# Designed miniproteins, single chains, continued (5): the designs that were tried, part 95

Each design is a single chain, and the fold is of that chain. pLDDT is the mean over its residues in the fold that is shown.

## One batch from the design tools (miniprotein)

Design m19299
Fold by ESMFold2-Fast:
Structure m19299 (fold): chain A 77 residues (1-77)
Amino acid sequence: MTEELLKLLEELKKTDPETYEKLMELLDNLPPFQSPEEAAEGVRKAFEEAAKTANEEAKKLLEEMARLFEEQLRAAS
């Protein structure tokens, strides 16, 4: 996990702690992955699901975190 992603997670926890807890729960409940693509899709869906009930500022943080996560996946591929 990058320093930038950790900073955004801390900001989300301060801005919308309920959305932060929901995101962590969704990530913890992901099934075991059979491929990197399956893992990526699972994480994307977790971010999208958390965003559905997030406030406006938390949604922006989730979008930025998802972007950074996608960039890391592309760099690893």
Scores: mean pLDDT 74

Design m19300
Fold by ESMFold2-Fast:
Structure m19300 (fold): chain A 91 residues (1-91)
Amino acid sequence: SKLLNSIKTLAKRLFELYPDFKKQLEAFLKENGITLENLTEEDVDKIMNFLTTGSTEKDFPEAREGLVLLLTFEKGNKFTLDQVKAFLEGM
């Protein structure tokens, strides 16, 4: 869909601008045993918490601007499994 393609494109740009954030997200995924092929609703919750909690905002301030852009698509709402997959495909 157009929305999923937009999420992937914006995620790719975010990871190009903030390579240290990309590395930390890759480490988080590995630590939690999360893969695109085995992505569950519980994994989506873990990823959204990583991206949107105060810890993420404190630890990755340079990524905050890109996260605000992503959150404008689903402001106040939980991303779907397919939307999180599109985001991770941007890596």
Scores: mean pLDDT 72

Design m19301
Fold by ESMFold2-Fast:
Parts: sequence; structure tokens; C-alpha cells
Structure m19301 (fold): chain A 62 residues (1-62)
Amino acid sequence: SAIDAAVAQLKSADPAARAAGFVTLANIGGEAARAALQAIADDPSVAPEVRAAARSLLLSTE
């Protein structure tokens, strides 16, 4: 799914891929995108800066 592709991009070492992942989730929106952002924020294997960005987006989209 587009959500799964975006999550894979956010786990990439490439900053451009990470940015594309966040843009994709923002374009999808809704509960599914929010759930994906929460999963990224809670995943300790994800880069700390990506987790922080996901938490910030969750707060901003409420």
C-alpha cells in the first residue's frame, strides 16, 4: 500500500526518501496515516530525528 511504501521511505538513510515518506503520509491523511506516524514515533529502530518529526506531525494534525 502507499502507507507501507511511505513507512519504508521513512526508514531509509536517504533524507530525500524520508521527506517523500512524510509528504506521502500527509497527502493520504486520516486515521491510517496517523496510525503509521504513531508506529514510526514508537519504533526504536527508526532514526531519532525521524521519530521526533513523526511526533511533531501527530501534534500538528490534531
Scores: mean pLDDT 79

Design m19302
Fold by ESMFold2-Fast:
Structure m19302 (fold): chain A 78 residues (1-78)
Amino acid sequence: SEEEEKRRRELQELIDKAMKAIANGDVDKALQYLEEIKARYPLSDEAVKLIEEAKKSTDRKEQIRLLSKAVNIIRKEL
């Protein structure tokens, strides 16, 4: 349906924004976009766990690694 195509495009835009934030090392923006995806779209338990582990981490490099893995899982589930 036209609504499904629009929803898919909106999800792709949020994924692209999250990927750009991750590439720039911007943890706060990456988390913002991934939380928006989590609120609007069903995610696997694995993707959710990676986002939650990133929030609990005090190491920026580890946060970026975990968020990158979460985004890659979300992309494969499209």
Scores: mean pLDDT 86

Design m19303
Fold by ESMFold2-Fast:
Structure m19303 (fold): chain A 117 residues (1-117)
Amino acid sequence: SPLEEEVRRLLGEAAELIAKAEELAKDDKEVLQLISEASAEVSMAELILSLARIFGEELTPEEVERIIEHLERAKEKLKEALEKSKDEELKELLKRAIETLERAIEAARRYREELLE
């Protein structure tokens, strides 16, 4: 599905931005913990997508809903990190990561709607 590939691409972009944010946050334990928790949530979403690809099976609407839930939690953690961060460069990366996750969530919602047709 083109929507599945779009979700996968956006998750990859978000993961790269989050990894850069973790590197910048290395000396702020509280902010780093929030970013690392967001990274774990994105990794769970990527795992769900990867398992479907490996088995050559289409995702169920319930599995896509699980992806959306993980991405919403990742977004919440990054928003908390943004509020607590005082580093302007880190804030810019976090804003970009949040926007990328919002696009991934929208694409995943469209993919779920397609699966219900």
Scores: mean pLDDT 89

Design m19304
Fold by ESMFold2-Fast:
Structure m19304 (fold): chain A 72 residues (1-72)
Amino acid sequence: SSQGQQARKDAQEHLRQAEEALRRGDVETARQHLSLASQHAQDAYELGDVVGATELLRQVGRLRQQLDAAEA
């Protein structure tokens, strides 16, 4: 669906912004974008983009672990 495709694009964009923020050491901005990426990826999954959303959620999980390590 067009809504599922848009949710996937929104998740990808927020994930990229979270990765860039983490690269700069901006953990707060990275967590904000990561939260949005997770939400949009979940929306994409529910709208039928199971494969794309699953990969995005896996990437979100990896970045969350990196953020937690950066704050430890």
Scores: mean pLDDT 86

Design m19305
Fold by ESMFold2-Fast:
Formats: sequence, C-alpha cells, structure tokens
Structure m19305 (fold): chain A 93 residues (1-93)
Amino acid sequence: MADIEAQLADYKAQIDKMNEDLGKELSRAEEEANRLKEKYAEQTDPELAQAFGDAYLEKRKEEVEKKIREKYKDVGNALGQALADYQNAKAAA
C-alpha cells in the first residue's frame, strides 16, 4: 500500500492548520483595530477614528497573510511535489 497517501493526508492536515492559524491571527488583528478605534474616538472625530482603524486593519491583514504564507511555504511546495509524484505513479501503473 502506498505510503504516499499517508503523506498527502499529513500535508492536507498541515494546510488545514495553516487556515486555522490564519483565521486566529486575523481575529487578533480585528481586535487590535477595534482597540485603536476606541483610543482615537476619545481624541478625534468618530469618522477619522473609523478611517484610522480600517487602515490599520488592512495593513495588519497584509502582514498576517504574508507571515502565514511564509511559515507554510515549504508545506505547500512539499504537497505540490507529493501530488505530482502520486499522479506520475498512477500514470505509470
């Protein structure tokens, strides 16, 4: 029986974990943006506080996505290689 199927299952589990980690970090970024909005609302117009919070959230989302993609880059590459190897083995059989 092919060890390849077990390896593919492990890689898929790691990709699922990546999506879970991404979701958690995005939730944290939203909490940080909300805290920033509250802080600025005491010092400026609510519309300006909202704009600052939204700009901060977009920047934090970009940083989070970049960090998660970098963290799981090798897993994605390994999954791609394993899928190619599986397809080649299936075609050769």
Scores: mean pLDDT 74

Design m19306
Fold by ESMFold2-Fast:
Structure m19306 (fold): chain A 91 residues (1-91)
Amino acid sequence: MELLYAGSDVLTEENRKAIDELAELAVKEDVPLHLLIGDPTPADFERFRAELEALGYERGVVIRASEDNPETLAYAKEAVERVQKEREKKK
């Protein structure tokens, strides 16, 4: 399983670009984009990865967003929805 992760806790130009690049990557690779809310430890990512594998997801992209930055969290949620819709449109 290959999971790509980017943390975003402040909606800066760099964080917006990172979220957009990960969303584009998820669509191009035809893998789901997942959102983790809060400040996950490396152990939390390993548990999340194991849970995704148990659900049949062998690949995915993960974005972390903090509730302390509601703008970044909202932007990340919109990116997840956009990826899901774009994947459903794939031939």
Scores: mean pLDDT 68

Design m19307
Fold by ESMFold2-Fast:
Structure m19307 (fold): chain A 61 residues (1-61)
Amino acid sequence: EEARKRGEELYKNATSDEDIVEAARAFAEAGDKQRALELLGKVTNPALGPEVGEVLRRAGI
């Protein structure tokens, strides 16, 4: 619950791909795989590939 709220708050204030990854990580920690995937799909910076992969693993994907 707290992690999901944190994810929603982070995404509302997101101004960069790094911020979107942090929001997706919070949703993954909350067990919200669907929302985590939706947010990761918005990340276009290829330098963040390793971070995206880590969030996917945390989400169990």
Scores: mean pLDDT 77

Design m19308
Fold by ESMFold2-Fast:
Structure m19308 (fold): chain A 71 residues (1-71)
Amino acid sequence: SAIADEANALLAAAGLPAVDLPGEGEALRQTLRDAFGELFDSVRTLVDPDGDDRLGEAELANLRRLTAPAP
């Protein structure tokens, strides 16, 4: 749920409507980070949002972070 809250906060900060993400958001992020490990940051810059599902929401949040200069 922490990842879901963070994703929604990033969307709101970017001026986009917040989305009610399920608790799976954290599990998806952990899965992606574990799969790509150190490459997660590099892959994030190349990979675009692929799904309009829970996974897509996490990808969108990462994209918003790169677009919106937030601390």
Scores: mean pLDDT 49

Design m19309
Fold by ESMFold2-Fast:
Structure m19309 (fold): chain A 82 residues (1-82)
Amino acid sequence: SLEEQLKKAIEEAKRKEAEGDYKGAGLAYSKAGDLADKLGDTELAIELYKKAREAFLKEYERTGDPMAEVAAAVLELVIKKL
């Protein structure tokens, strides 16, 4: 179910974040946000997209990877649309 996928995506994101894998955390939180949005939980989707954005910003701060900066910017636009 979408609810089971959402729970697993959040658990994966938290594990990646605890490991310092901010790129992995950003991807997992972004997926979790998409699943929450599909379930109609806009409040949770916004919270998860914000966590994804924070993770990509941390990745960018550590690595300078322009893809992480772009991902964070895209997530800011997604949040504003909700």
Scores: mean pLDDT 91

Design m19310
Fold by ESMFold2-Fast:
Structure m19310 (fold): chain A 72 residues (1-72)
Amino acid sequence: SLPTEPTPTRNPYLDEEQIRIGLMLRVIGAAFDLSLLTGEPVEVKIDVDTPIEELERLERELIAEIRRVAAA
């Protein structure tokens, strides 16, 4: 049988590290989607010191670019 390990609590009320990790993954995912749409690699420079506000800005910018490219 394939055991299913219980997922750790992924509550938005967890500490800032969990929030940051979630946003980093969302930014990376959006950059990946954009690279697939444009056919060009999209590189985002984010790290553990990137503030949550900047991660939110990057996600919004990438989503806007995705919408722009998809509309063309």
Scores: mean pLDDT 74

Design m19311
Fold by ESMFold2-Fast:
Structure m19311 (fold): chain A 100 residues (1-100)
Amino acid sequence: KAEEAAKKATREAGEAGLKAGEAAGNGDGVKTASGAILGTGAGASAYIGARKGTKEAAEKAAKDAENSMKGAGDQAGTEEGKEAGKKGAEAAKKGAEEGA
């Protein structure tokens, strides 16, 4: 169950990061890649938290994921990018909490 939650959190955070990058770049591949990098970082943090299965690890991973995805949304500079970043942070946080 924790492993499944970690995989889900990684996927959802990654997808949100890609959407944030796409919004910033209007579909520009170079700018979309930036979103993917930020989404991967948030996903990795959520994965670690979920796998440890502890309350403290899940809370830390969720906070790291929120900060990473918020930064991605802010960098996008568009309303769509900010919304995507926020949703990605929520998905990563939920995945980390469900894994703990």
Scores: mean pLDDT 54

Design m19312
Fold by ESMFold2-Fast:
Structure m19312 (fold): chain A 66 residues (1-66)
Amino acid sequence: SLEEIGKEVAKRLGISEEVGVAAAELIYKENLSPREAGRKVAEKYGISEIAGIFAAALAKELLNKQ
């Protein structure tokens, strides 16, 4: 599920589960690039842009493996 993918992203990167889930949703539901999804997540949750982009990129990789 998107929630499980988001939690795995959060665990690997040491960020909150809500941020990981939000990144996975933007990638899967909105079909955004990792850069676009990561920027939106970073702005919403007050994390660095690079951290948001890494979260989105990892979410996309994990989604493609399912």
Scores: mean pLDDT 84

Design m19313
Fold by ESMFold2-Fast:
Structure m19313 (fold): chain A 66 residues (1-66)
Amino acid sequence: GHSRVEDVTFDATSAAVGETVTGTVVVSQDGERLVSDLEFTATAAGTHTVTARGSEGSRSGTITVT
């Protein structure tokens, strides 16, 4: 089927190095809305981008690590 990423959202806008941040990825597939959990652990300070890709479209979420 055809998939499109609608949203990638982190539950926090900032994290510390070594901290795990949770979030959600929302995908539309053939008219159905699917929600998946996201976990990200930052190994270095800076702005990090997580990209989820679907066949019909992609979205990115960003988190600032200090």
Scores: mean pLDDT 82

Design m19314
Fold by ESMFold2-Fast:
Structure m19314 (fold): chain A 77 residues (1-77)
Amino acid sequence: GAMATARRALDNAVKAAVDAAKQSIEEGDTREEARKLADSILTATVNGLRSKGIEVPDDLVAEARARVDAEIDRLFA
């Protein structure tokens, strides 16, 4: 179903966003730059799904962003 497709795509986007943030930090970028990069990946994924007619609930997007933020915070702990 559309919800399962959206969840899987966002799970993959969270993994990609966190991996990109890790690489950004390893290359000497700031926490803010890493967050901006991660958010751009999530935003691109959500916009891509919606442009194809796949409904992505705002709550699911918020959950994905919160997961990315938590992982980035751990990288600076």
Scores: mean pLDDT 84

Design m19315
Fold by ESMFold2-Fast:
Order: C-alpha cells, then structure tokens, then sequence
Structure m19315 (fold): chain A 71 residues (1-71)
C-alpha cells in the first residue's frame, strides 16, 4: 500500500540519520499497514536489524522471530 511504502521510506530516512530505534518502529508500522504483503518477512528483518543497531536486542529478537515465522 502507499501508506506502507511511506512508512518504509520514513524508516530508511531515519536509518540514514542514525536513528535506528525510529527506523525499527517505521518498519514495524509498514507491516501493520500491509500485514498480508509478501514483503512482510523482509520488513520484520529490517526492523530487527534496526533495533539491533539501536542496542535493543529484545526488540530485535522479537522481529527476527516474526520474520522466521512468516518464512
């Protein structure tokens, strides 16, 4: 959806700015806006990587688990 693509773009912009926690939240929002997307597992992986970069290992682990569940 356009809203999911906007959330993904916002996440990429936040990651480029070094705000990885905000990037992770935007990637999770993309999944919430389009949970049936064939890209949902990819978005969970991107959120996991972003949270790990932010030092939030617990949030990263949750997102990696969700990506694995969808694959």
Amino acid sequence: SAEAEAALAAGEAAAKAGDYATAGRHYVQAVRLDPESPRAAEWHLRAGRAYAAAGDDAAASVQYGRALELQ
Scores: mean pLDDT 88

Design m19316
Fold by ESMFold2-Fast:
Structure m19316 (fold): chain A 85 residues (1-85)
Amino acid sequence: MAEKILAESQAVLAELDAIRAALATMSVDELRTGRASLTHQSDQLIKEAESELPENPELARAAVEALQQARDAVLAAIDDAIAAQ
C-alpha cells in the first residue's frame, strides 16, 4: 500500500498544473465537495501508510511525506479556485 500511495502522490505533484487548470473550471459547490472528500480520503491513506511503518519504515515515511505534500498542494489549489470565483 505505501508504495502505491508514494507513486500516486508523486504523480499528483507532477500533474499539479493540470489539476489547477481543471479546478478552475469547477463550480464552488464541486470544489467544496472535492475539498471535503480529499481531506477524508487523505487522512485514511496516511493511516494506511503508517500501518506499514513496522515492516518498511523508510517507504512508509516517504509515502506519508509525499501524500502530505500532495494533499497540501491540492487543498491550496482548491482554496485558490474558490477564492477566484
Scores: mean pLDDT 83

Design m19317
Fold by ESMFold2-Fast:
Structure m19317 (fold): chain A 97 residues (1-97)
Amino acid sequence: SMSPDAQQMKEVLMQIAEMYAKRIENGSITPAEEAAMRALINQAIALMARLTDDEIQAVVDAVKAEIKKTLSDSVAKEIEAFIDDLVKMAKSLTNPN
């Protein structure tokens, strides 16, 4: 089972995915929603600093599986690419190699 921090990261990434999907569907979101999304992204980066690479991968795999079930293929692919880029960015900031 996932740790509490891993479960929280999954919830945060799912919220980011929902907001990103809304942005794709509508072409834009409000400045307040963009600010909320940035806060969630910062929270995800902070959570990744507390997690092992294996825990991060398990959370990402779970989020990608959920996105593929609930969203269209085109939207899911774009959000999956965004999550991959976010993980790469977070690893460069918290676990550089």
Scores: mean pLDDT 84

Design m19318
Fold by ESMFold2-Fast:
Structure m19318 (fold): chain A 95 residues (1-95)
Amino acid sequence: AEEIKKKAKRAVNALKRYTDLAVETGDPDLVRIALEAARELIKYAKELIKSGQKDFAKKVLEEGIKNLERLRKVAPPDLQPEIDELIAEAKKLLS
């Protein structure tokens, strides 16, 4: 549980950092790196939920959704569907 919490926090921090950079620069490669961090976040959130760490998972997923919504605004059209799918999956995990 503790190691997975650390991995989830690293993933959400990376998502925020690369989203901030993508918003500043408009660089689609930074959008792709942020998406890799988002996939890792969802993976670790699922593991946290399975291990009974639901409150921690909800906190990192809520932060992840906020950053994915920001990322979507600067993402090229071809990457927007994947962002929408990740937001939907994260919201489903919060239910």
Scores: mean pLDDT 89

Design m19319
Fold by ESMFold2-Fast:
Order: sequence, then C-alpha cells, then structure tokens
Structure m19319 (fold): chain A 67 residues (1-67)
Amino acid sequence: SKEIEEHLKKAIEAAKKGDYVSFNQHLAEVVRLVGVTEERKALAIKAAKAAQEGDVEKAIKYAKELA
C-alpha cells in the first residue's frame, strides 16, 4: 500500500527528471509489490519504453496503471 505509493511517487519524479534508470528500478519494485503478472510486465515495458523515448506523460500513465 504505502510502499507501493512511495515507489510509484519516486518513479514519477524520476520520469520528470529524465532519469530512466531510476524510473525502471522503482517500476520493478511496484510490479514486485503488486504481484508479477503478464499484464503488469507488459505495462511496465510500455512505461519503460515511453520514458526512454522522453514521453513523460505516457510513462506516468502506464506506471499509474500498475498501482
């Protein structure tokens, strides 16, 4: 709950800063805490790709869908 919210918050902050590595690390923790499923892995991949491409809004959108 709160741990998921804190990792999601840190992922969003990293995305806004263009810190792709930190964004992916915090997303991986969100996936681990909410439970690893095929759909959640796909969402994390979409979020990571958006962040790498500099699409901060899409990266945040997909990250929020994980929680």
Scores: mean pLDDT 85

Design m19320
Fold by ESMFold2-Fast:
Structure m19320 (fold): chain A 88 residues (1-88)
Amino acid sequence: SEGLELLEKKFIEKAKRAEEEVKRYVEEGDYEKAREVVKELEKWAKDVLSFLKSTTPESEDLKSFEEKANSLLEKVRKTLEEGKAKAE
């Protein structure tokens, strides 16, 4: 679906920006703002997945999107955790 492909592209872009912002805030020692960036990305992903699951029948495309979204979220979370560990 073109709509799913567009959402995936937008999520990849959002996750990349979130990773960059998390790295910047961690370098500044602003762990509260870094956590907020992660939370905002998680909320966006949760809202999108919830909407898709309620409006779209179960499909391989939806499963693929969910797996991709979870992988990107995990990457951003690990960036925060590794940055905190390095600073401590």
Scores: mean pLDDT 79

Design m19321
Fold by ESMFold2-Fast:
Structure m19321 (fold): chain A 74 residues (1-74)
Amino acid sequence: SLEELIEKLNKLMEEIAELAAELTPEQQKILFEKMKKLFERIKKKLEEGVPLEDIAKDMLKEMEKIKEELKKLR
């Protein structure tokens, strides 16, 4: 369900924020640039009328990749 996807996204955002707090300023800048590109993609999909559930699933996949990349920096 969309509610379950939102719950997973909230949890993942918390985990990414915790990992980001331990990064150097240079690594944090790279993270912000990746997040900016992700949000630009989401905006475009919303403007094109892509269903929210499909956008949420894509966002989960991309954020999970970001989380794994951040773990490798530690």
Scores: mean pLDDT 82

Design m19322
Fold by ESMFold2-Fast:
Structure m19322 (fold): chain A 76 residues (1-76)
Amino acid sequence: MLSADERRILARTRALLESLRPDIPADDYAALQAELDALVADAEAGRITPLQFRFRLIAISGEALVLANQTRRKAE
């Protein structure tokens, strides 16, 4: 079960993805959402530690920012 801190970090990650949605191709956005959903399922099942969950959320955020920047670069 996710802690209050983990739920807060997850909510921030989801908010970031939503804010970047217009700048990410639909297929890439769907892949990031699937990765996030799989990560939440792993955390809820106890297959990963809270620390691993937090680090993977940071990694997903970084991937989203890279994809958004690549789309902006290609449009320019």
Scores: mean pLDDT 81

Design m19323
Fold by ESMFold2-Fast:
Structure m19323 (fold): chain A 95 residues (1-95)
Amino acid sequence: MEKELIEKARKEIVRLIERTARELGLSPDQARELAQILERIRNAETLEELKEEVRRALEVLRREVRTVADMVVFIETERQIEEIIKKLEEELKKL
């Protein structure tokens, strides 16, 4: 069912973003901004809504990259999220 596929993708993306935020060590203000975006991701009902909120979350995380190690973590997270979105798009097209 379409709703279940989107829900699974949302949960996977939220977990990846939360892990990356911990690795990057966000300030309280950035953590609060990210928490609002994560809530919007959890409530995204369409692929388009999910993509937009993911884009916003990645923008917040990108601003927090300070070191080469942070950059590697960010790039890997972005790639993993892109693969989740791509898989979701392919699964939704089969419905």
Scores: mean pLDDT 84

Design m19324
Fold by ESMFold2-Fast:
Structure m19324 (fold): chain A 69 residues (1-69)
Amino acid sequence: NQVIEDSARLLLRSLGASDEEIEAYLKAIRAAPNNKEALDIVRQKLAELGASKEQINAAVLNMEKLIES
């Protein structure tokens, strides 16, 4: 899902992930069989990079709204 990929790319970059790390995470997101699993990967990677629970919840909610639209 392009919306999840674009949103994840921006967020991971803002948290200091390298371009190589971002591309590896995006490959995992693309390999997910559905949007729910793709969002779970995003949530896990944001947490690994030190994002707060509040930041993760806000980001995932925004992605869900964009997918629904």
Scores: mean pLDDT 79

Design m19325
Fold by ESMFold2-Fast:
Structure m19325 (fold): chain A 115 residues (1-115)
Amino acid sequence: MVEEVRELLRRALEIAKELGNEATAKQIEALLADPEKIEQIARLLEEMRAKLEEIKKLLKVDPEEAWKRAEKFLVAFIKKMDELGVPAPLTTGLALRYIGELEEEYLRLKREKKR
């Protein structure tokens, strides 16, 4: 997980530099230089992965409660990522990926219920 975070940040840094976004590049460089922040981000991504699997199981039983729990988790996740100095575009991309995986599972289950 820690190496996955470093790779994610290195790739984001390359993109920020290519786009000339010096502010975002500087934020990512600061994160890469801080092993404690990388470890905290890794823990948050592991929590996100675990919550995604928990909520996917809940979608089969109570879709309304599943989406409510997803919203609460994502709000807390975004706040924690912001507190760590993670650039908003990167945090937003991760949140959208999470929502997309839940939407895909929800649509799959909804099709099964029509049978």
Scores: mean pLDDT 82

Design m19326
Fold by ESMFold2-Fast:
Structure m19326 (fold): chain A 92 residues (1-92)
Amino acid sequence: MREEILRQIEELIKELEKLGALETAEEIRRRKEEAERVAEELLANAERAKEIGAEMGVELTDEQAEAIAETAALLILIGVLIDAELALRKEK
């Protein structure tokens, strides 16, 4: 779930802070906040997936459009999680 990914990012930020990588931790926290905003925007604009599908000759149902929006939102948050993991590995 989205909340679990956000929790994992926050845990990694805390680990970075414990290692003294305060500047990196702050940068990742900012990326997390921006990713949350983008994810919320994607979820609010699920109808946009239908428009894109129609341009490609594919008719999407409301459920399919919502699933595409949710997947896109999760991928953006996963990107931040990967950034946090890579930052932590660099500090170890």
Scores: mean pLDDT 79

Design m19327
Fold by ESMFold2-Fast:
Structure m19327 (fold): chain A 80 residues (1-80)
Amino acid sequence: SLREEAVKLMQEAMEEMTETTRLGVEQGGLPEKAMKKMLEAARHLSSALEHIYAGDWEQAKKDAEEALKKAREALEIVKE
């Protein structure tokens, strides 16, 4: 369902952000470029949650997709 898709995307974004944070700690800090992407992911997750609360599952899914995209971009930067 659309609800299950939105929740799954949010969970995946949070998992990617957790891994990025773990690698950043191991490296002695996050690069500024990765930090910027992490903050963008966090903003999209916040927007997804607000839309879930409003019952707008269509927009929540779109916000969650953007959050996951930014979280993956942050992880890619940290893995370099």
Scores: mean pLDDT 88

Design m19328
Fold by ESMFold2-Fast:
Structure m19328 (fold): chain A 81 residues (1-81)
Amino acid sequence: DSPNEIEMARRISEIHQEVLPYLSDELAEEVQNIMLYLYLSGDVAAARERLEALMATASPEEQAIMREAFDRVVAVYEELA
């Protein structure tokens, strides 16, 4: 793996770990799956659409946490990809 791929995986993992305590186990798993999809596909638009669909089932507090975390992951991806 390139140094950028290693750093991207590390930073995405850190963001995910920061949000785990604030989400249900099911939401945390689905968010991880969306972040993994972004990492593997590079399709930011499709990953965002998947997140928006998931957020429709979450509380407003969970939605805010998920959106903030995803925006941070996208920023990391756009910087390092």
Scores: mean pLDDT 80

Design m19329
Fold by ESMFold2-Fast:
Structure m19329 (fold): chain A 93 residues (1-93)
Amino acid sequence: SEQKALADKIRELGREAERRLREAGLEDVGREVRALLRKAAEHVENGDLEAAIGALERAKNLILESDAPEEVKNELIEQIEALIKEAKELLAK
């Protein structure tokens, strides 16, 4: 299903974000970002796309407010924004 595919992408990004933020010395931020993305994936699986978008936006804001290098922020935020766009497209159906 489109929901399962989106949820799987969100979970994969969560794992990558945790790894990249940990490598940048921000292990606690990485864990929190992964937890938010896991919650977003759960919301997608439950059909709550509005809650999923909210969780994705919270993860994006946490990364923006962090001390992560700009390259790491830009790459992760671009991926989160793509997932927000996909969730909004599903919500509009």
Scores: mean pLDDT 90

Design m19330
Fold by ESMFold2-Fast:
Structure m19330 (fold): chain A 82 residues (1-82)
Amino acid sequence: SFDEVLSLVNVQLNRILQKSDPELRAKAARLSVELIEEFSKAKSVEEMVEAALKMFRELKALATDPEVLEEIERGIKELEKV
């Protein structure tokens, strides 16, 4: 459901942000604005999942901390189960 994707993204993003440095946190904030716009245009749960996965993969490309990378990978795996 839409609420399931929103809840999952919120939980995983908060875990990532808690372990992130200020630079990655700022980049995540910008990507979150783009994700909100994509969510507002999504016509299906599948489109929301694809938008969220795109954001998490972009965060993974920007992250260097192993603990942050682990949380991002966890988020990706949980989204892939939806």
Scores: mean pLDDT 83

Design m19331
Fold by ESMFold2-Fast:
Structure m19331 (fold): chain A 102 residues (1-102)
Amino acid sequence: SELERLLAELGALMEELIRAVQAGDWDGALALAERAVRTLEELLRLAEREGDREAAEAVAERAEALIAFLRTVLPTLSPEQQERALALIERLEELRRRAREI
């Protein structure tokens, strides 16, 4: 299904993100986080259109995990990377709120 495809893509992005973090590649990690946020936005739009509560709950859970990750690494980032991370946190908090309304 389209939902299964998007969740699989998100899983792959999260694995790549962990590898980038382990390599000390914070710019790469943030770019992967940006891609993960876009995938979550697509998944949420599909959940909203279908009234799919299970997909919405998956979006909320993944958004919460990514928020926690970004907040944890924030002090290790450069000022420019911190601005990118904070913008992603804002987008993820909005996705989490919208997902919880389904």
Scores: mean pLDDT 88

Design m19332
Fold by ESMFold2-Fast:
Structure m19332 (fold): chain A 90 residues (1-90)
Amino acid sequence: MGIPKEALEAMTLASLVLARVGILKAQGVELPKEVEEKAERVARLADELAKLVEELAKNPSEELKEEVKRKAEELKRAAEEARKLLREHE
């Protein structure tokens, strides 16, 4: 059984975005509310994707694999939006 490539890519991007937000907050940087809201959405979608991946590991099915790919695409888009806002805040 393999984790879909799309899920790994989305989780990696989400992790990088959330790590950057965490570092900035730890350094006392006040982030715009929109950036914080986008980061919260990324964290929520990452958690949802992780649960779907765990379900796929327990019950391998084509249907569940397609759900994982769909959620991964949603997470990737959210993470890309958050990354863009973070870059504009530089």
Scores: mean pLDDT 83

